# Designed miniproteins, single chains, continued (3), part 15

Each design is a single chain, and the fold is of that chain. pLDDT is the mean over its residues in the fold that is shown.

## One batch from the design tools (miniprotein)

Design m8528
Fold by ESMFold2-Fast:
Structure m8528 (fold): chain A 91 residues (1-91)
Amino acid sequence: SSFEEALERFKRAMIRAGVPEEVAEEWVERIRAAVEAGDVAAVKRLLTTLTTAGAIIAAGRAFDGEISWEEANRLAKEIIEAGDEILEEVE
């Protein structure tokens, strides 16, 4: 329950950052698969990689003038916080 809620928050944070919904769903399923495999190291690598990707997407939107840099920073922080919630559920 708490784990599924953490995954949903991470997915929503990614979508808000600019990740297409289908891509965000696929990324969340990769995290779920690593958790089901009991591979905490893989979960940490995935969260680091995907959080970085989401932050870069938000930064790209700011660079293009679609959003402010302050908004891009806020979106990146939201992704980091959601990822930390997933780690709390698996550690």
Scores: mean pLDDT 88

Design m8529
Fold by ESMFold2-Fast:
Structure m8529 (fold): chain A 73 residues (1-73)
Amino acid sequence: IKELIEEAEKLFDTDPLKAAELFEEVAEIYKKKGDFKKAAEAYEKAAEAYLKAGNAEKAQEAADKAVLLRNEA
């Protein structure tokens, strides 16, 4: 999981779409583990990466998921 986060952070400026996909993967892993706070943080990073990639719709979806997960934390 740490390696996925490091790769996503590295790709944030050069390939923000792939960075967003990796952050979503990280979020799903944390969600399966019941770590809703870390899952929400990962979805927040995915939303930022989607905005940088120009995909406002996916950014909003990721942001909405983060809000929902923070309410569970």
Scores: mean pLDDT 80

Design m8530
Fold by ESMFold2-Fast:
Structure m8530 (fold): chain A 65 residues (1-65)
Amino acid sequence: MSTEEKMKEIEKLRQEALDAVANGDIDKARELADKARELAKESGNGSAIHLADLTMTVVQLAETK
């Protein structure tokens, strides 16, 4: 997988995680956010890692309601 393909997949997973939060599916949101974080780490791109971590923070905040 190219770096460009990895970046697109990370963005897709992050968006799907946020959509799952909006739908109240917190378990699915956590799974998708974890996948985005793992792929971001594999990419070595600091911006991707930061954005994936922010997405996980949104999931965690939704869980603590």
Scores: mean pLDDT 81

Design m8531
Fold by ESMFold2-Fast:
Formats: structure tokens, sequence, C-alpha cells
Structure m8531 (fold): chain A 75 residues (1-75)
């Protein structure tokens, strides 16, 4: 259910912030891949009317900006 996906996203975002603080670009890349897989899992879940979307941006100075939104699934 949506609440379970929100919890999983929150855990991955926390790991992403820790990896960014350590400068672990390999771990950041792995977590971004996990978030992309979770987004695809939500898209394929026909029981969901809404899904949690995560956007990740790396800045030129090596900072990571994470935006988390709840979006309606396409009809």
Amino acid sequence: KLAEYRARVGELVARLQQAAEKGDHEEIRRIVEELAALNEEQRQDASLKYYVEVEVEETEDGKVIVTVRTRAKPA
C-alpha cells in the first residue's frame, strides 16, 4: 500500500543523505537505482491511485538535493 512505499522511500532518502555526507558517489548511484526501481514498482502496482516520486539532483559543488512528491497515477 502507499504507506509502505512512503516508508521505503524515506529509508532510501535517509541512506542517500548519509552517502552524500560521506562523499560516497558509488553508494549514491546505487541508491538512485533503487529509487528508480521502487518508482517502477509503484507504476506497475494497479492497486495504487497515487505514488511517491523522488527526484535527485547533484549540484556542481557535490551537494545532493532530494525532492519527494506524492503524484496521481495516470489513468
Scores: mean pLDDT 77

Design m8532
Fold by ESMFold2-Fast:
Structure m8532 (fold): chain A 95 residues (1-95)
Amino acid sequence: SKEELLKELRELVEKAKELIRKDPRLSDDEKEELIALLDRGLALAEKGLETGDKAFFEEALLLFRKVKELAESKGMEEVAKLVEEMIKLIEEAMK
């Protein structure tokens, strides 16, 4: 259901944010940037689920892919994996 998908997405976002907050390799500004991108991506995915408009899902995917690329560049393997799971949930929602 839409409610189950949104619940799973929110849980993945919160886990990723917790890992980002505790990562000693990141500056406070870098943490703020990654968390803001995740929060915006989640908000857009929620709008996509509410409206059925694929444009919101496409924008959410761009933001999540940016977070994944940044996480991979910094060796944040667990964060990158969680974001990949977020991407897969959004791709399934677009079907």
Scores: mean pLDDT 89

Design m8533
Fold by ESMFold2-Fast:
Structure m8533 (fold): chain A 66 residues (1-66)
Amino acid sequence: MEEEIRALEEAALADFLAHNTPSPGELAVYRAAFRARAEGIVAGKTDAEVHRLSREARQAQLAALA
């Protein structure tokens, strides 16, 4: 469910921001990673698949900023 994905994404982002002060560009990259992770978890993917999707989303967002 999209609401559940959003809740997981926001929880991970809030925890990250409590310990980090990212730039807007860095924040966008990490948000993309957290979003992909949340989507994978809600879809019932394995830990390995979730980590792969998170990494790919981070790389894709970084490329989009170029």
Scores: mean pLDDT 79

Design m8534
Fold by ESMFold2-Fast:
Structure m8534 (fold): chain A 72 residues (1-72)
Amino acid sequence: SREELKEKAKKLKLEAEVLKGLAGIYRGVAKILKEHGASEEEIEELLKKAEELEKEAEKLEKEAKELEKKAG
């Protein structure tokens, strides 16, 4: 049903928002650690985790948009 598609899209959007928030936390931690002399390797690992979360969020947002189109 259209209602089921809309509910699923809403859940995917929420999941994407949570992943983006978590990515922001990783980027914030990387910035703080860089300012306090952390190694380039440690900073790169945190930024890589942020990028992976952002890519996953983008996939979920795309799926949600496709479900919304099907719902009308």
Scores: mean pLDDT 89

Design m8535
Fold by ESMFold2-Fast:
Structure m8535 (fold): chain A 58 residues (1-58)
Amino acid sequence: SSLTPESSREEREAAAREVARRAGIEYNEDNKDAILLELERNDWDVDAAVAAILASRA
């Protein structure tokens, strides 16, 4: 998972899908945008984005 802000759109979408899978969130267009925002806030760290989403929903 060597994701950067300049990673390809496909790599960013793959990271968003992984965050959705780990957080137990349905992957759709609305949730994808929210997940991508969390990834940007957490320097594209999938584990940190998952933790942030779970904390906000707990």
Scores: mean pLDDT 76

Design m8536
Fold by ESMFold2-Fast:
Structure m8536 (fold): chain A 55 residues (1-55)
Amino acid sequence: MSGFVRWMERMAEELNDPAELQLMIESLEKLKETASPEMQEILDEAIEILREMYE
């Protein structure tokens, strides 16, 4: 896992609010639209981790 994905996971744990976590996921999905293919893969991994935490 990249340092970025670890950082996002830690941030999500600290938020401890489903609504804020959902906004974070939405922001990452929007960022993915303009990201490079390499960054899209990292963002997909981060989004999956955050979605697991949301559930």
Scores: mean pLDDT 73

Design m8537
Fold by ESMFold2-Fast:
Structure m8537 (fold): chain A 115 residues (1-115)
Amino acid sequence: EEELRKYLPDFSVEFSVSDGNPDLSPDTLATSITVKITLKSVYVETADGKLKKIPVNKEETITASSDTPVPVRELVEPVIAKLDELSEKYEKEGYTPLARFLRRVAEALRAAADS
């Protein structure tokens, strides 16, 4: 996402399901999904009004699981809730670009699940 890269030049998001396939198809049966989010640096505005690239080095891992294989769409709701929680946490810590990025990941997962 090009717009996110203006504020998040060094980031990655890794998705995995219980069968090792990163396929987020809502009909895929899984016992767990895992989302690993790594953010290395962000641009922030300094007190002198300049944009500075600041190392953040934040990593978060979110796992949703079920005792029996269920469609991935049923596992994404707990992940969305955790992404919203992390977004609020980082916004309170002053990492607004990271908070906005996490919110967008949650929105993308919701859109995929609702399809």
Scores: mean pLDDT 68

Design m8538
Fold by ESMFold2-Fast:
Structure m8538 (fold): chain A 59 residues (1-59)
Amino acid sequence: AEVSPEVGEVAREIAEKLREIGDKLDVAVAAGQAARAAGASAEEARAVFLETLRKELGE
């Protein structure tokens, strides 16, 4: 199916946002895994993951 230029632009913006979120998620996942490797509990590792994700998202 042919995609209109307007729909194509929206799809591109969504793809860019998903890529940006993906990169930030990778950093947060790595932080959580590092905490777990250091002996943190699953709950503590999740807290590190969420806090890192919030920082990366600018919250």
Scores: mean pLDDT 75

Design m8539
Fold by ESMFold2-Fast:
Structure m8539 (fold): chain A 62 residues (1-62)
Amino acid sequence: MLSDEVIEAAMELLEAAVELTIAEKEGDKKRAEEARKRMEEAVRRLQENGDPSLGTKPTPAL
């Protein structure tokens, strides 16, 4: 099941992607870098609240 957090993260990812495109067009390196970081953050959020079937990260200890 998808949680609201996943949906929010997906929306943030989309917004960051659009911002990156605009920044690239304007030639604003700092804005482009910020957008890239925002995208990474959104992806991390998606992974945190992704599908349980995708695989949760437990501590791998033998």
Scores: mean pLDDT 71

Design m8540
Fold by ESMFold2-Fast:
Order: sequence, then structure tokens, then C-alpha cells
Structure m8540 (fold): chain A 88 residues (1-88)
Amino acid sequence: LSEAEREELRRALETLTAEQLRQLARDLRAQAEELRKAGYEEAAEYARKAAEHVEEAARALEAGDREAAAEHLAKAQEYAQKAVEALR
């Protein structure tokens, strides 16, 4: 992750609620299932891992652990990028 990407994640944490993060995780899981149905198994696996880290970020945010939430979102973004790369 670049410094600009980390700054964007910090900004997102100021505007996002744990409920919104859980919805994002659900949406990412749905996208992973569609990718799997389309035969993009590797991209689907990375998208599923991204969703799991977004869910962990929501849990950390509910616990008041903003540092852990930011770290999980950083990992989620890394897996999301790997999913996109697997489609190329």
C-alpha cells in the first residue's frame, strides 16, 4: 500500500460505520460468488479474503480499535488488488 492509499483508508474510517463495513463485506462476498460461478476461481478466492478482512475491520471498529480496523482494511485492499490482477 502506498502512503496515499493509507491516507485514503484513514479518511474512510472517519466516515464509515461498522454497519457500512459489514455491508461492504457482504457485497464483496456476493461479488466473489459471482466470480466463482463465472470460472474465475483465483479472483474469487482473493475477493473472499478481502471480504473477511473488511468484516474483521468492522469488528475492530466496534471494539474501538481504530488501529486494528485500519490494518484490516489495508489487508482487504491488498487482496482486492490481487483479485483484479487475477482477472488480467
Scores: mean pLDDT 81

Design m8541
Fold by ESMFold2-Fast:
Structure m8541 (fold): chain A 64 residues (1-64)
Amino acid sequence: SFDRLLRDSEDAGDTEGVRLAREAIRAYRDGDYDRARELFRRARDTHDRTVAENEARGRELSAA
């Protein structure tokens, strides 16, 4: 859901993902479903990237 992605992006510290998820929710409420879907996809992509970067950084710090 949009709310779950927003929460997960906030937890990951993904400022851009949070922004995109909020814009997707707004577009959905405005009835612009095509834009909402595209913004949601972008928010998910940036969240996945941020999670991967955080995991890589955590692994590097743990290996030190």
Scores: mean pLDDT 78

Design m8542
Fold by ESMFold2-Fast:
Structure m8542 (fold): chain A 77 residues (1-77)
Amino acid sequence: MLGEMLELGSRASGVALKEAEKKGDKKGYKEVLESLGEMVEAYMAGDEEKLKESGEKLIEAIGKVDPKAAEELREGL
């Protein structure tokens, strides 16, 4: 379900954002929020293909901050 994909992305983003804050990684923090925002827009549009595409972008953004959180998200999607 589309909502489950967004929930997984949101949870992984929460972990990555905390890690970015601890490291002072403002760029990583911004990239995670931007990618999550794209995923939210795809969910609101009901577009499963775009939700998957934005989920992949989110995995990449999270992976630059917290590779472990990115792997957990990839396994859930």
Scores: mean pLDDT 83

Design m8543
Fold by ESMFold2-Fast:
Structure m8543 (fold): chain A 80 residues (1-80)
Amino acid sequence: SDELARLLFSLIRLVHDTQSGTARTLLLREIEGLEAVDPEAARRIREVYDEVLEKTRQGITLSEEEWEEVYRRILEAVRS
């Protein structure tokens, strides 16, 4: 779902930019919900999230081109 892709992208970006515990909790619930329906899609989303989380831990801000690639990967994962 394109709506799910937009939601996941927005939550991942919000977690990176703000380190919000609420956003992280909502993100993890959405990934768990996806895993119940499509485990492979959930796995791909976890990979994207883990990569972004590593950048967050290093204090690295993603460029707009990097965010466009994150969104593309999320969209491909939920459409397959």
Scores: mean pLDDT 87

Design m8544
Fold by ESMFold2-Fast:
Structure m8544 (fold): chain A 66 residues (1-66)
Amino acid sequence: MDREVAEVVAAVALLFIKKGKLEEAKELAEMAARLGAYELALEVAKKLEEAGADVSELIKRLEEKI
């Protein structure tokens, strides 16, 4: 169930990035990481960085877990 929940969280985070809700998307990326879905959280974090959000610390932390 954790993977399914993390996939939904990541999908919602990507939608928030498209709508310019970068802070909400960052919160969801942190949630995916807490669920152990480090690859999904990293995908969201990299999209956040592309959109101009300061997520360099989150990306580094997630890369160390993969």
Scores: mean pLDDT 81

Design m8545
Fold by ESMFold2-Fast:
Structure m8545 (fold): chain A 93 residues (1-93)
Amino acid sequence: SELVEEARKHLERARKALEEGNYQEAIDHLKRAIDLAWEAYEAGHREEAKRVLDEVMELAQELIEKTKDNFDLQIDAAVVLIAAAVGRVAAER
């Protein structure tokens, strides 16, 4: 699935941005990965979409921990975590 492949590319870019301390860029890539995962889920790629959301949750948790000194970034990271978690729960039904 091209949607799943694009979502994985955004996850890779988010990991790289996180490693480099570019937290806003990491958050932006995770938001795009959530959108693509949901599109992939609706297209029938359910298990791949669930895996993308699981990886978004993992990276968002790490971002929350690394952004403790920046309230706006920490809130944005927390919103990404909530969005991925809600999507993941919805995907089980």
Scores: mean pLDDT 89

Design m8546
Fold by ESMFold2-Fast:
Structure m8546 (fold): chain A 76 residues (1-76)
Amino acid sequence: KKQELINKGIGHVLRGIGALLDGNVEEAARDFKAAVELFEKTGEPLPSVYRMLADAYRRLGKDEEAAEWEKKAEEV
């Protein structure tokens, strides 16, 4: 179960990175958000993924949400 959630999270991170390379920032934000939720369920949150989500939100003009995720990255 835990490894399955980790594998799904990694899949979403890779998909999000691909979306960023294609210039689809909104799709990247959705994938990074899904990855964060999966890693949080495993008890192994990754600060790098929170920072990726924060960067995507900032690119979308969602500065308040971006700041919140950057703070969460610092807390883990």
Scores: mean pLDDT 81

Design m8547
Fold by ESMFold2-Fast:
Structure m8547 (fold): chain A 59 residues (1-59)
Amino acid sequence: EEKKKLEAIKKRINYFKDYLDRLQRDVEAARKAGLLTPEDEELIQRIIDKELENFKKLL
């Protein structure tokens, strides 16, 4: 039973980690290109905060 729960947690963590890695690269590229406004930076931070809150609910 615990093994099944741990497996589900690890799967979600891996998806979340991959998502964050992709997001970080995209944000960095957009920042270097001068495409991000202060509002965009704030929105990105809010998205990250929401994903972290969702992650905490799995723990």
Scores: mean pLDDT 77

Design m8548
Fold by ESMFold2-Fast:
Structure m8548 (fold): chain A 60 residues (1-60)
Amino acid sequence: MVTVEIVSKDVTKLIAAALRVIGELPEAEIKIEGDKLTITAPDTPENKAFLEELKKEFGE
């Protein structure tokens, strides 16, 4: 399993990131805890690349 955390004070960004994960990685487990979105998915190169891009896009 690969786990990525996205931290943003903008809840709208965390929701947008979560919706993208649901659309692209339906197998992923997601949790929103305050200012943090935690995403866990099968450990594949494609999933890791997607989650790293997502973190760069929404984790600023």
Scores: mean pLDDT 80

Design m8549
Fold by ESMFold2-Fast:
Structure m8549 (fold): chain A 97 residues (1-97)
Amino acid sequence: RKEEIERLKKEISRLRKEIDEALKAGDYEKAAELLRRYGELLARRAELLGDEETARALRELGERAAEAARAGDTSKAAALATAGELLLIGAEVDLEL
């Protein structure tokens, strides 16, 4: 679990950078694909923490972010991606406490 979580953390950080670059470049189709994948990685990390409810919410957020990106709403897409990260951080803090 520890190695898988650390690998996911690095992949999530790298993917977020790629999303921001794609949105900046106006490559909305690529950004949408990356955002959907991003939501799946966040959800996988929540599942490893035993939080299936947060995992479901993160997949939904990823799909909504992808739709926003495809529509050219870059601010909404970025905000939804950030909201997903904050949701996952909240789940991790609750598990530690």
Scores: mean pLDDT 80

Design m8550
Fold by ESMFold2-Fast:
Structure m8550 (fold): chain A 55 residues (1-55)
Amino acid sequence: SLEERAKKVEELLKGTPLTDEQRKALIDAARGKISVEELAKILGIDKVTVEYLLS
């Protein structure tokens, strides 16, 4: 679920909660509205990690 993916991102960010912008970007990427590369830039993490979170 989207909530489970959000928890994985927060855990990877060492417990730093997602901003509203980061949460929206995660939703948009999960729905294919933005690229994995764009999401990686918004979250400040590498593309491979983002691909793993969206799987």
Scores: mean pLDDT 73

Design m8551
Fold by ESMFold2-Fast:
Formats: structure tokens, sequence, C-alpha cells
Structure m8551 (fold): chain A 71 residues (1-71)
């Protein structure tokens, strides 16, 4: 269930302190393309104002969520 995977991802990102705006941008990107790379997810997060540490951790979570959706 893609909605469950995206909800779990959003909750994990929120625990890292990632802003709602940054989370929504990543959710939107994955809904368009679940093959979103970790590098691309990190770029989106950084452009949305996430710190380097937040973006690095959240990008790994996003790429894993994308792989689960694409499977």
Amino acid sequence: DENVILSEMAAEMARLGVSPRAILRVVSALQKDPTLSEEEAKRILREAGASEEQAERAARIAAEAGRRIAA
C-alpha cells in the first residue's frame, strides 16, 4: 500500500525534524517517480530548507520508501 509507505516515511522524517514543506515535496516527488534516487531526494530536501544531517538521513529513508513502492 503506497499510502502506508508514504505515511511511514513522513513520520520518520518528522522525527528527524524535517519540515512539513520538505516532507510534502519528497512525497510529491515519489508519487511521480518511485525510482527517485537518494541523491535527488537529498537535493529536494536541501532546497526545501533541511539541514545537511536531516537531508542525508531523510534521503536514505525516501530512497528506501521508493524501492518499497516500486517492488
Scores: mean pLDDT 86

Design m8552
Fold by ESMFold2-Fast:
Formats: structure tokens, sequence, C-alpha cells
Structure m8552 (fold): chain A 67 residues (1-67)
């Protein structure tokens, strides 16, 4: 099963940097950074991806980690 990290961020550059670091720590095979979405919208997107692909999706809210 492929593991994908989905990072919700208000800043694309900071979100990408955080995603790269966390993907290495969590052993994720890939990452996706989403900007301009609410926490609910990011969770809905993650659930859609899990249903469509059968992949494991880990959701992280960068706002809670970065400020």
Amino acid sequence: MKKVLLVRSDDEEKGKELAEELAKELGADDYIVLTGLSAEEALEKARELEKETGEEVIVVDARKLLG
C-alpha cells in the first residue's frame, strides 16, 4: 500500500518544505501540498483520494505546526 502525505498550508513554499521533511520522517512515498483550503476541505480531498486509489493518506495541518 502506497502512503501519501497531504499537507494543508496557507503558504505553498512553507507547506512544501514541511511536507518534504515530514514525508522523510513518516516514510511517505509521495506528498501533496494544498493551499487556500479549509481543514474540512483538505480532509474531504484526502478521503476522496483514499476511496479512488486505495492508498493510505496522512493529513497534516501546517498552520497548527508553523503558527
Scores: mean pLDDT 76

Design m8553
Fold by ESMFold2-Fast:
Structure m8553 (fold): chain A 71 residues (1-71)
Amino acid sequence: SLVEEFRKKARELGASPEAIDLAVKAIELSGKDPQKAAVYKTAAMLVASIEGGPEVALGLLKLVDEAIEKR
């Protein structure tokens, strides 16, 4: 599934389970509640940046945007 592929790529990038779960919520909500999706996306980026640094956060952002486009 798209979510399973995303989780695998995000783990390979070094994102924490917490950042990945927030990012998955953003992907799932993007077509249903764009405002709530944006909040989860921002939270995922912030958590990833604090825990893994800006490189992990930017990589996770790119993966989220790619997953939303494939949906």
Scores: mean pLDDT 85

Design m8554
Fold by ESMFold2-Fast:
Structure m8554 (fold): chain A 55 residues (1-55)
Amino acid sequence: PKEEAIEFARRLVEQGQSIEDASVAAYRRLLAEGVPKEEAQQAGNAAMNALLEEE
């Protein structure tokens, strides 16, 4: 979940998406895969924080 969200968001940023849009897309993807909302939101936040720390 968290690692998958970070990797997915990183790929979107490499393709020209903003960190914010990429993190939201990762969150929505996890929801579509059946991850509970609370866990998906935590994973999306982790992806945003990881990408912001890389800047």
Scores: mean pLDDT 78

Design m8555
Fold by ESMFold2-Fast:
Structure m8555 (fold): chain A 98 residues (1-98)
Amino acid sequence: VKELEEEAKKLIEEAKEILEKPNPTVEDVREAFKKVEEGFYIIKQLSQKGSPKSKELAEELYEISKEVSKKAEELGDEETKEKAEQLAKQAKKLLEKL
């Protein structure tokens, strides 16, 4: 369980670092989205295992998903924007169950 918690935290942190670049490219934002999507999958597993960190991680995932969507919109990547918005909605629904 702790290994999954650390993996989810690492993915969220790596996504944040990518989005905090001075001039993130469309490819950077897509990489950040992929990390956030992987993190969501791990957080779902943590929730199923009853991890006390699930709620905190789901909240962070929700916020970073929104940031990915906003950055994709700024760069004109509508596909990544829509995928990130959908992921944010899924993260919010997960939070409602935690």
Scores: mean pLDDT 84

Design m8556
Fold by ESMFold2-Fast:
Structure m8556 (fold): chain A 90 residues (1-90)
Amino acid sequence: MEEEEKERQELAEENRKLAEELEKELKEKSIEELKKLAIELAEKVAELRKMPEEDKKEILEAIEKIEDKEELIKAVITFEGELRRLEELK
């Protein structure tokens, strides 16, 4: 029980550090570059999750509507984390 909690805490800490480093890099990018990255990552995540085309389309349309740079950075970090998680499960 304690060991599973410790593994989750270590994973959370590692993911937090990776997210902080990625956030610094993403802050230097333009809104256009961030949208392109978020879309590419979302498409890869959708493919690995075998997501229905309708759900994939809705996510991509949502990303295209984001005008806030901070929200785009969060989207990229979220999809990067999910992509890493899905690749590790293989």
Scores: mean pLDDT 75

Design m8557
Fold by ESMFold2-Fast:
Structure m8557 (fold): chain A 86 residues (1-86)
Amino acid sequence: MKVTIEVVGPTEEQAKAAGEGAARDAAGVGPVEVEREGNKTTVTAEAKDGVQYAGLVIGSIGSAMDVGGVEGKAEGDKFTLTVVPK
């Protein structure tokens, strides 16, 4: 499934490291794309287990920032997760 993770607060470098690290640790994850606009970073990848991949990315980001909230949305074969600082 295609996983899109929108993260508010961390730098592009932090989000890229989290996305690429999670892709290495999770089986069946394709190329990771990272895009930054203002204070929002978007990480996109195709994953065999999108929930596992999203969890690993969120875990990595949580070590770099205080997380105030996490919102998940699933639409067909797409999963979008938004992380906001406290």
Scores: mean pLDDT 72

Design m8558
Fold by ESMFold2-Fast:
Structure m8558 (fold): chain A 91 residues (1-91)
Amino acid sequence: SVEELIEQLKDPNPEVRREAAGKLGALGDERAVEPLLEVLKNDPSPEVRRAAAMALGLIGDERAIEPLKELAENDPSEEVRKAAKIALERI
């Protein structure tokens, strides 16, 4: 369920968080937007932030536009900045 995947975004294992973000993006459920924005801003793993950016692009919710713009400019990871730019093109 969407709720179970949202819980998995808080898992101690970054691989579990990354997979949960990908599945939430594929489902396209707007209930995932705020949890994914939390991950986008605060997750210590660049792979998890990258997955959250791509998931938000797939969902296409306008709430992600300004956070993705900020991430595209300021994230320390080049791969995360690139993912945020790609995600913005989908919204």
Scores: mean pLDDT 90

Design m8559
Fold by ESMFold2-Fast:
Structure m8559 (fold): chain A 60 residues (1-60)
Amino acid sequence: MSKKELEEKARKLKEEGIEAFKQGNVKEARELYAEALKLAEKAGVEEEFKIEIAKEVNAI
């Protein structure tokens, strides 16, 4: 995958994880976040994604 494709996939998984968390599906959200962070790490943006996820989760 290109860096752009990895970032796009990571963003989609992050959004799905946040949605699952809002619905109370904590285990599913955790799994989706883990996959998003793996792809973000490969793209070189893992730290940014960790911060975004933490901010969104704390806002709920």
Scores: mean pLDDT 77

Design m8560
Fold by ESMFold2-Fast:
Structure m8560 (fold): chain A 88 residues (1-88)
Amino acid sequence: AEQEELELKKEVSERHNLGLEYLNEGKYEEALKQFEEAANLYEEKGLLEEAASEYVFAGKLFEQKGQLELALEAYEKAIEVKQKLLEK
């Protein structure tokens, strides 16, 4: 339903924005956790492309901040989600 989709988008946006706030504060592990929670909300609804995109976005941001280990972790999670798409 449209109302459930709007609620999902709101919850995802809240987690995504909190991740960006932690990233700007240099709290990179906390930022990754919020991006993971946003991606998990998408996965719960079967929106695997959106979930993978959230992880790719996080990986690019961590690269820009020089956090290469966290960037790799985010990209690995994106690959895992994309693998689920290919097996569907």
Scores: mean pLDDT 85

Design m8561
Fold by ESMFold2-Fast:
Structure m8561 (fold): chain A 131 residues (1-131)
Amino acid sequence: SLLDLMKESVREALAADDEELLEKYPVTKEIAEKYPNASLLFQTLKVAEKLGIPEEHQPTLLFITILVAAELSGVEIPDELLEEIYELLKQGDYDTVNTIIYQLGINPPVPKEVVLARAVRAYEIYLEKLK
């Protein structure tokens, strides 16, 4: 399934070194420093805009960012809820998704730029797996 490919891409991205990822994706540190109190979804949208990711593909990056953040937080999300989150992201219902993230206790114990950089890496790996 596409969800399984996304999960596999997240696992591969988590194996990468933090310093190497931040050097490869400097936009993530720029956004984290510019918007330090913004939600993870807002920061991810700003990263997507700066990377020139088309609006139609931004929900996929947002979803992968949530998968990365959940994994780093030690939070397991049931597949049924993951499918609901992805549909909400496609509809632009970020407020509901932010509420779900908060209720699930997703709060990665790493710098926000690391979460964003791992998410961009996972997104690139996912796109390669679709070829």
Scores: mean pLDDT 90

Design m8562
Fold by ESMFold2-Fast:
Structure m8562 (fold): chain A 58 residues (1-58)
Amino acid sequence: MDEGKAQLAGLLGPLGEEYRRLVEEGRRLMADPAKREEGLRKMEEAEQIAREVSEKLE
C-alpha cells in the first residue's frame, strides 16, 4: 500500500475520519488547477495529523 497514511487514519477511528475527509477534499481540489493551492493546504493539514499520530506511535 502506497498510502500508509490511510491505514493509520483507520486505526485512529474518529481522528482518522477527519484525516480521510481532508485528504479526499484536498485530492479533489488538487485535481483542479485553479483550486490546487486550496487542495494543497488541506493535504498539508491532513499530513500534519498523520505526522502527529506517527509520533505517538514512537
Scores: mean pLDDT 71

Design m8563
Fold by ESMFold2-Fast:
Structure m8563 (fold): chain A 64 residues (1-64)
Amino acid sequence: GEKLIEELAKKLGISKEEARKLLLGAKTLLESGFTEEQIIQFLMLEGGLSREEAQLVIDLAKKL
């Protein structure tokens, strides 16, 4: 929901639109059968996120 997007945006210092894209992308990958470790690696390599930031994205995406 919107609160999860706002939480991620504030925590990472990014826009709400960027946060929405990250959360929906991570949720889609989880629903498509990708492992959490695979998603963490994607977010670190393509998104420039730290491991802790990537883990936060996954944890919040699971609550969507």
Scores: mean pLDDT 86

Design m8564
Fold by ESMFold2-Fast:
Structure m8564 (fold): chain A 100 residues (1-100)
Amino acid sequence: MSVKELLEKAAEYLEKAAEIFEQAGRTDDAQGYRNLAEKVRALTEETDPEERIIQLNALLIYTATGIAVLKDSTDPAEQEVRKLLEKARDYLEEAIEKLR
């Protein structure tokens, strides 16, 4: 996949995570992940490769923090969101690796 395709996939999984939290009544958490997805999509148009790597690493840290917070959750919505965030993380990591 191209970097653009990887970032679009990462954003898609972050939006799916937001939808699960919205359905669970967790509107603030849902908005957080929608904002993260929007930031990932904006980076498909970033032409400075060094700036793109810096910003992607920051977004990767936020995604990884979300996974860590949800790691031992028994809530079904949180378990589903964690799996979606793990997919988003994997696509972000692959995109960063391609930019190096």
Scores: mean pLDDT 86

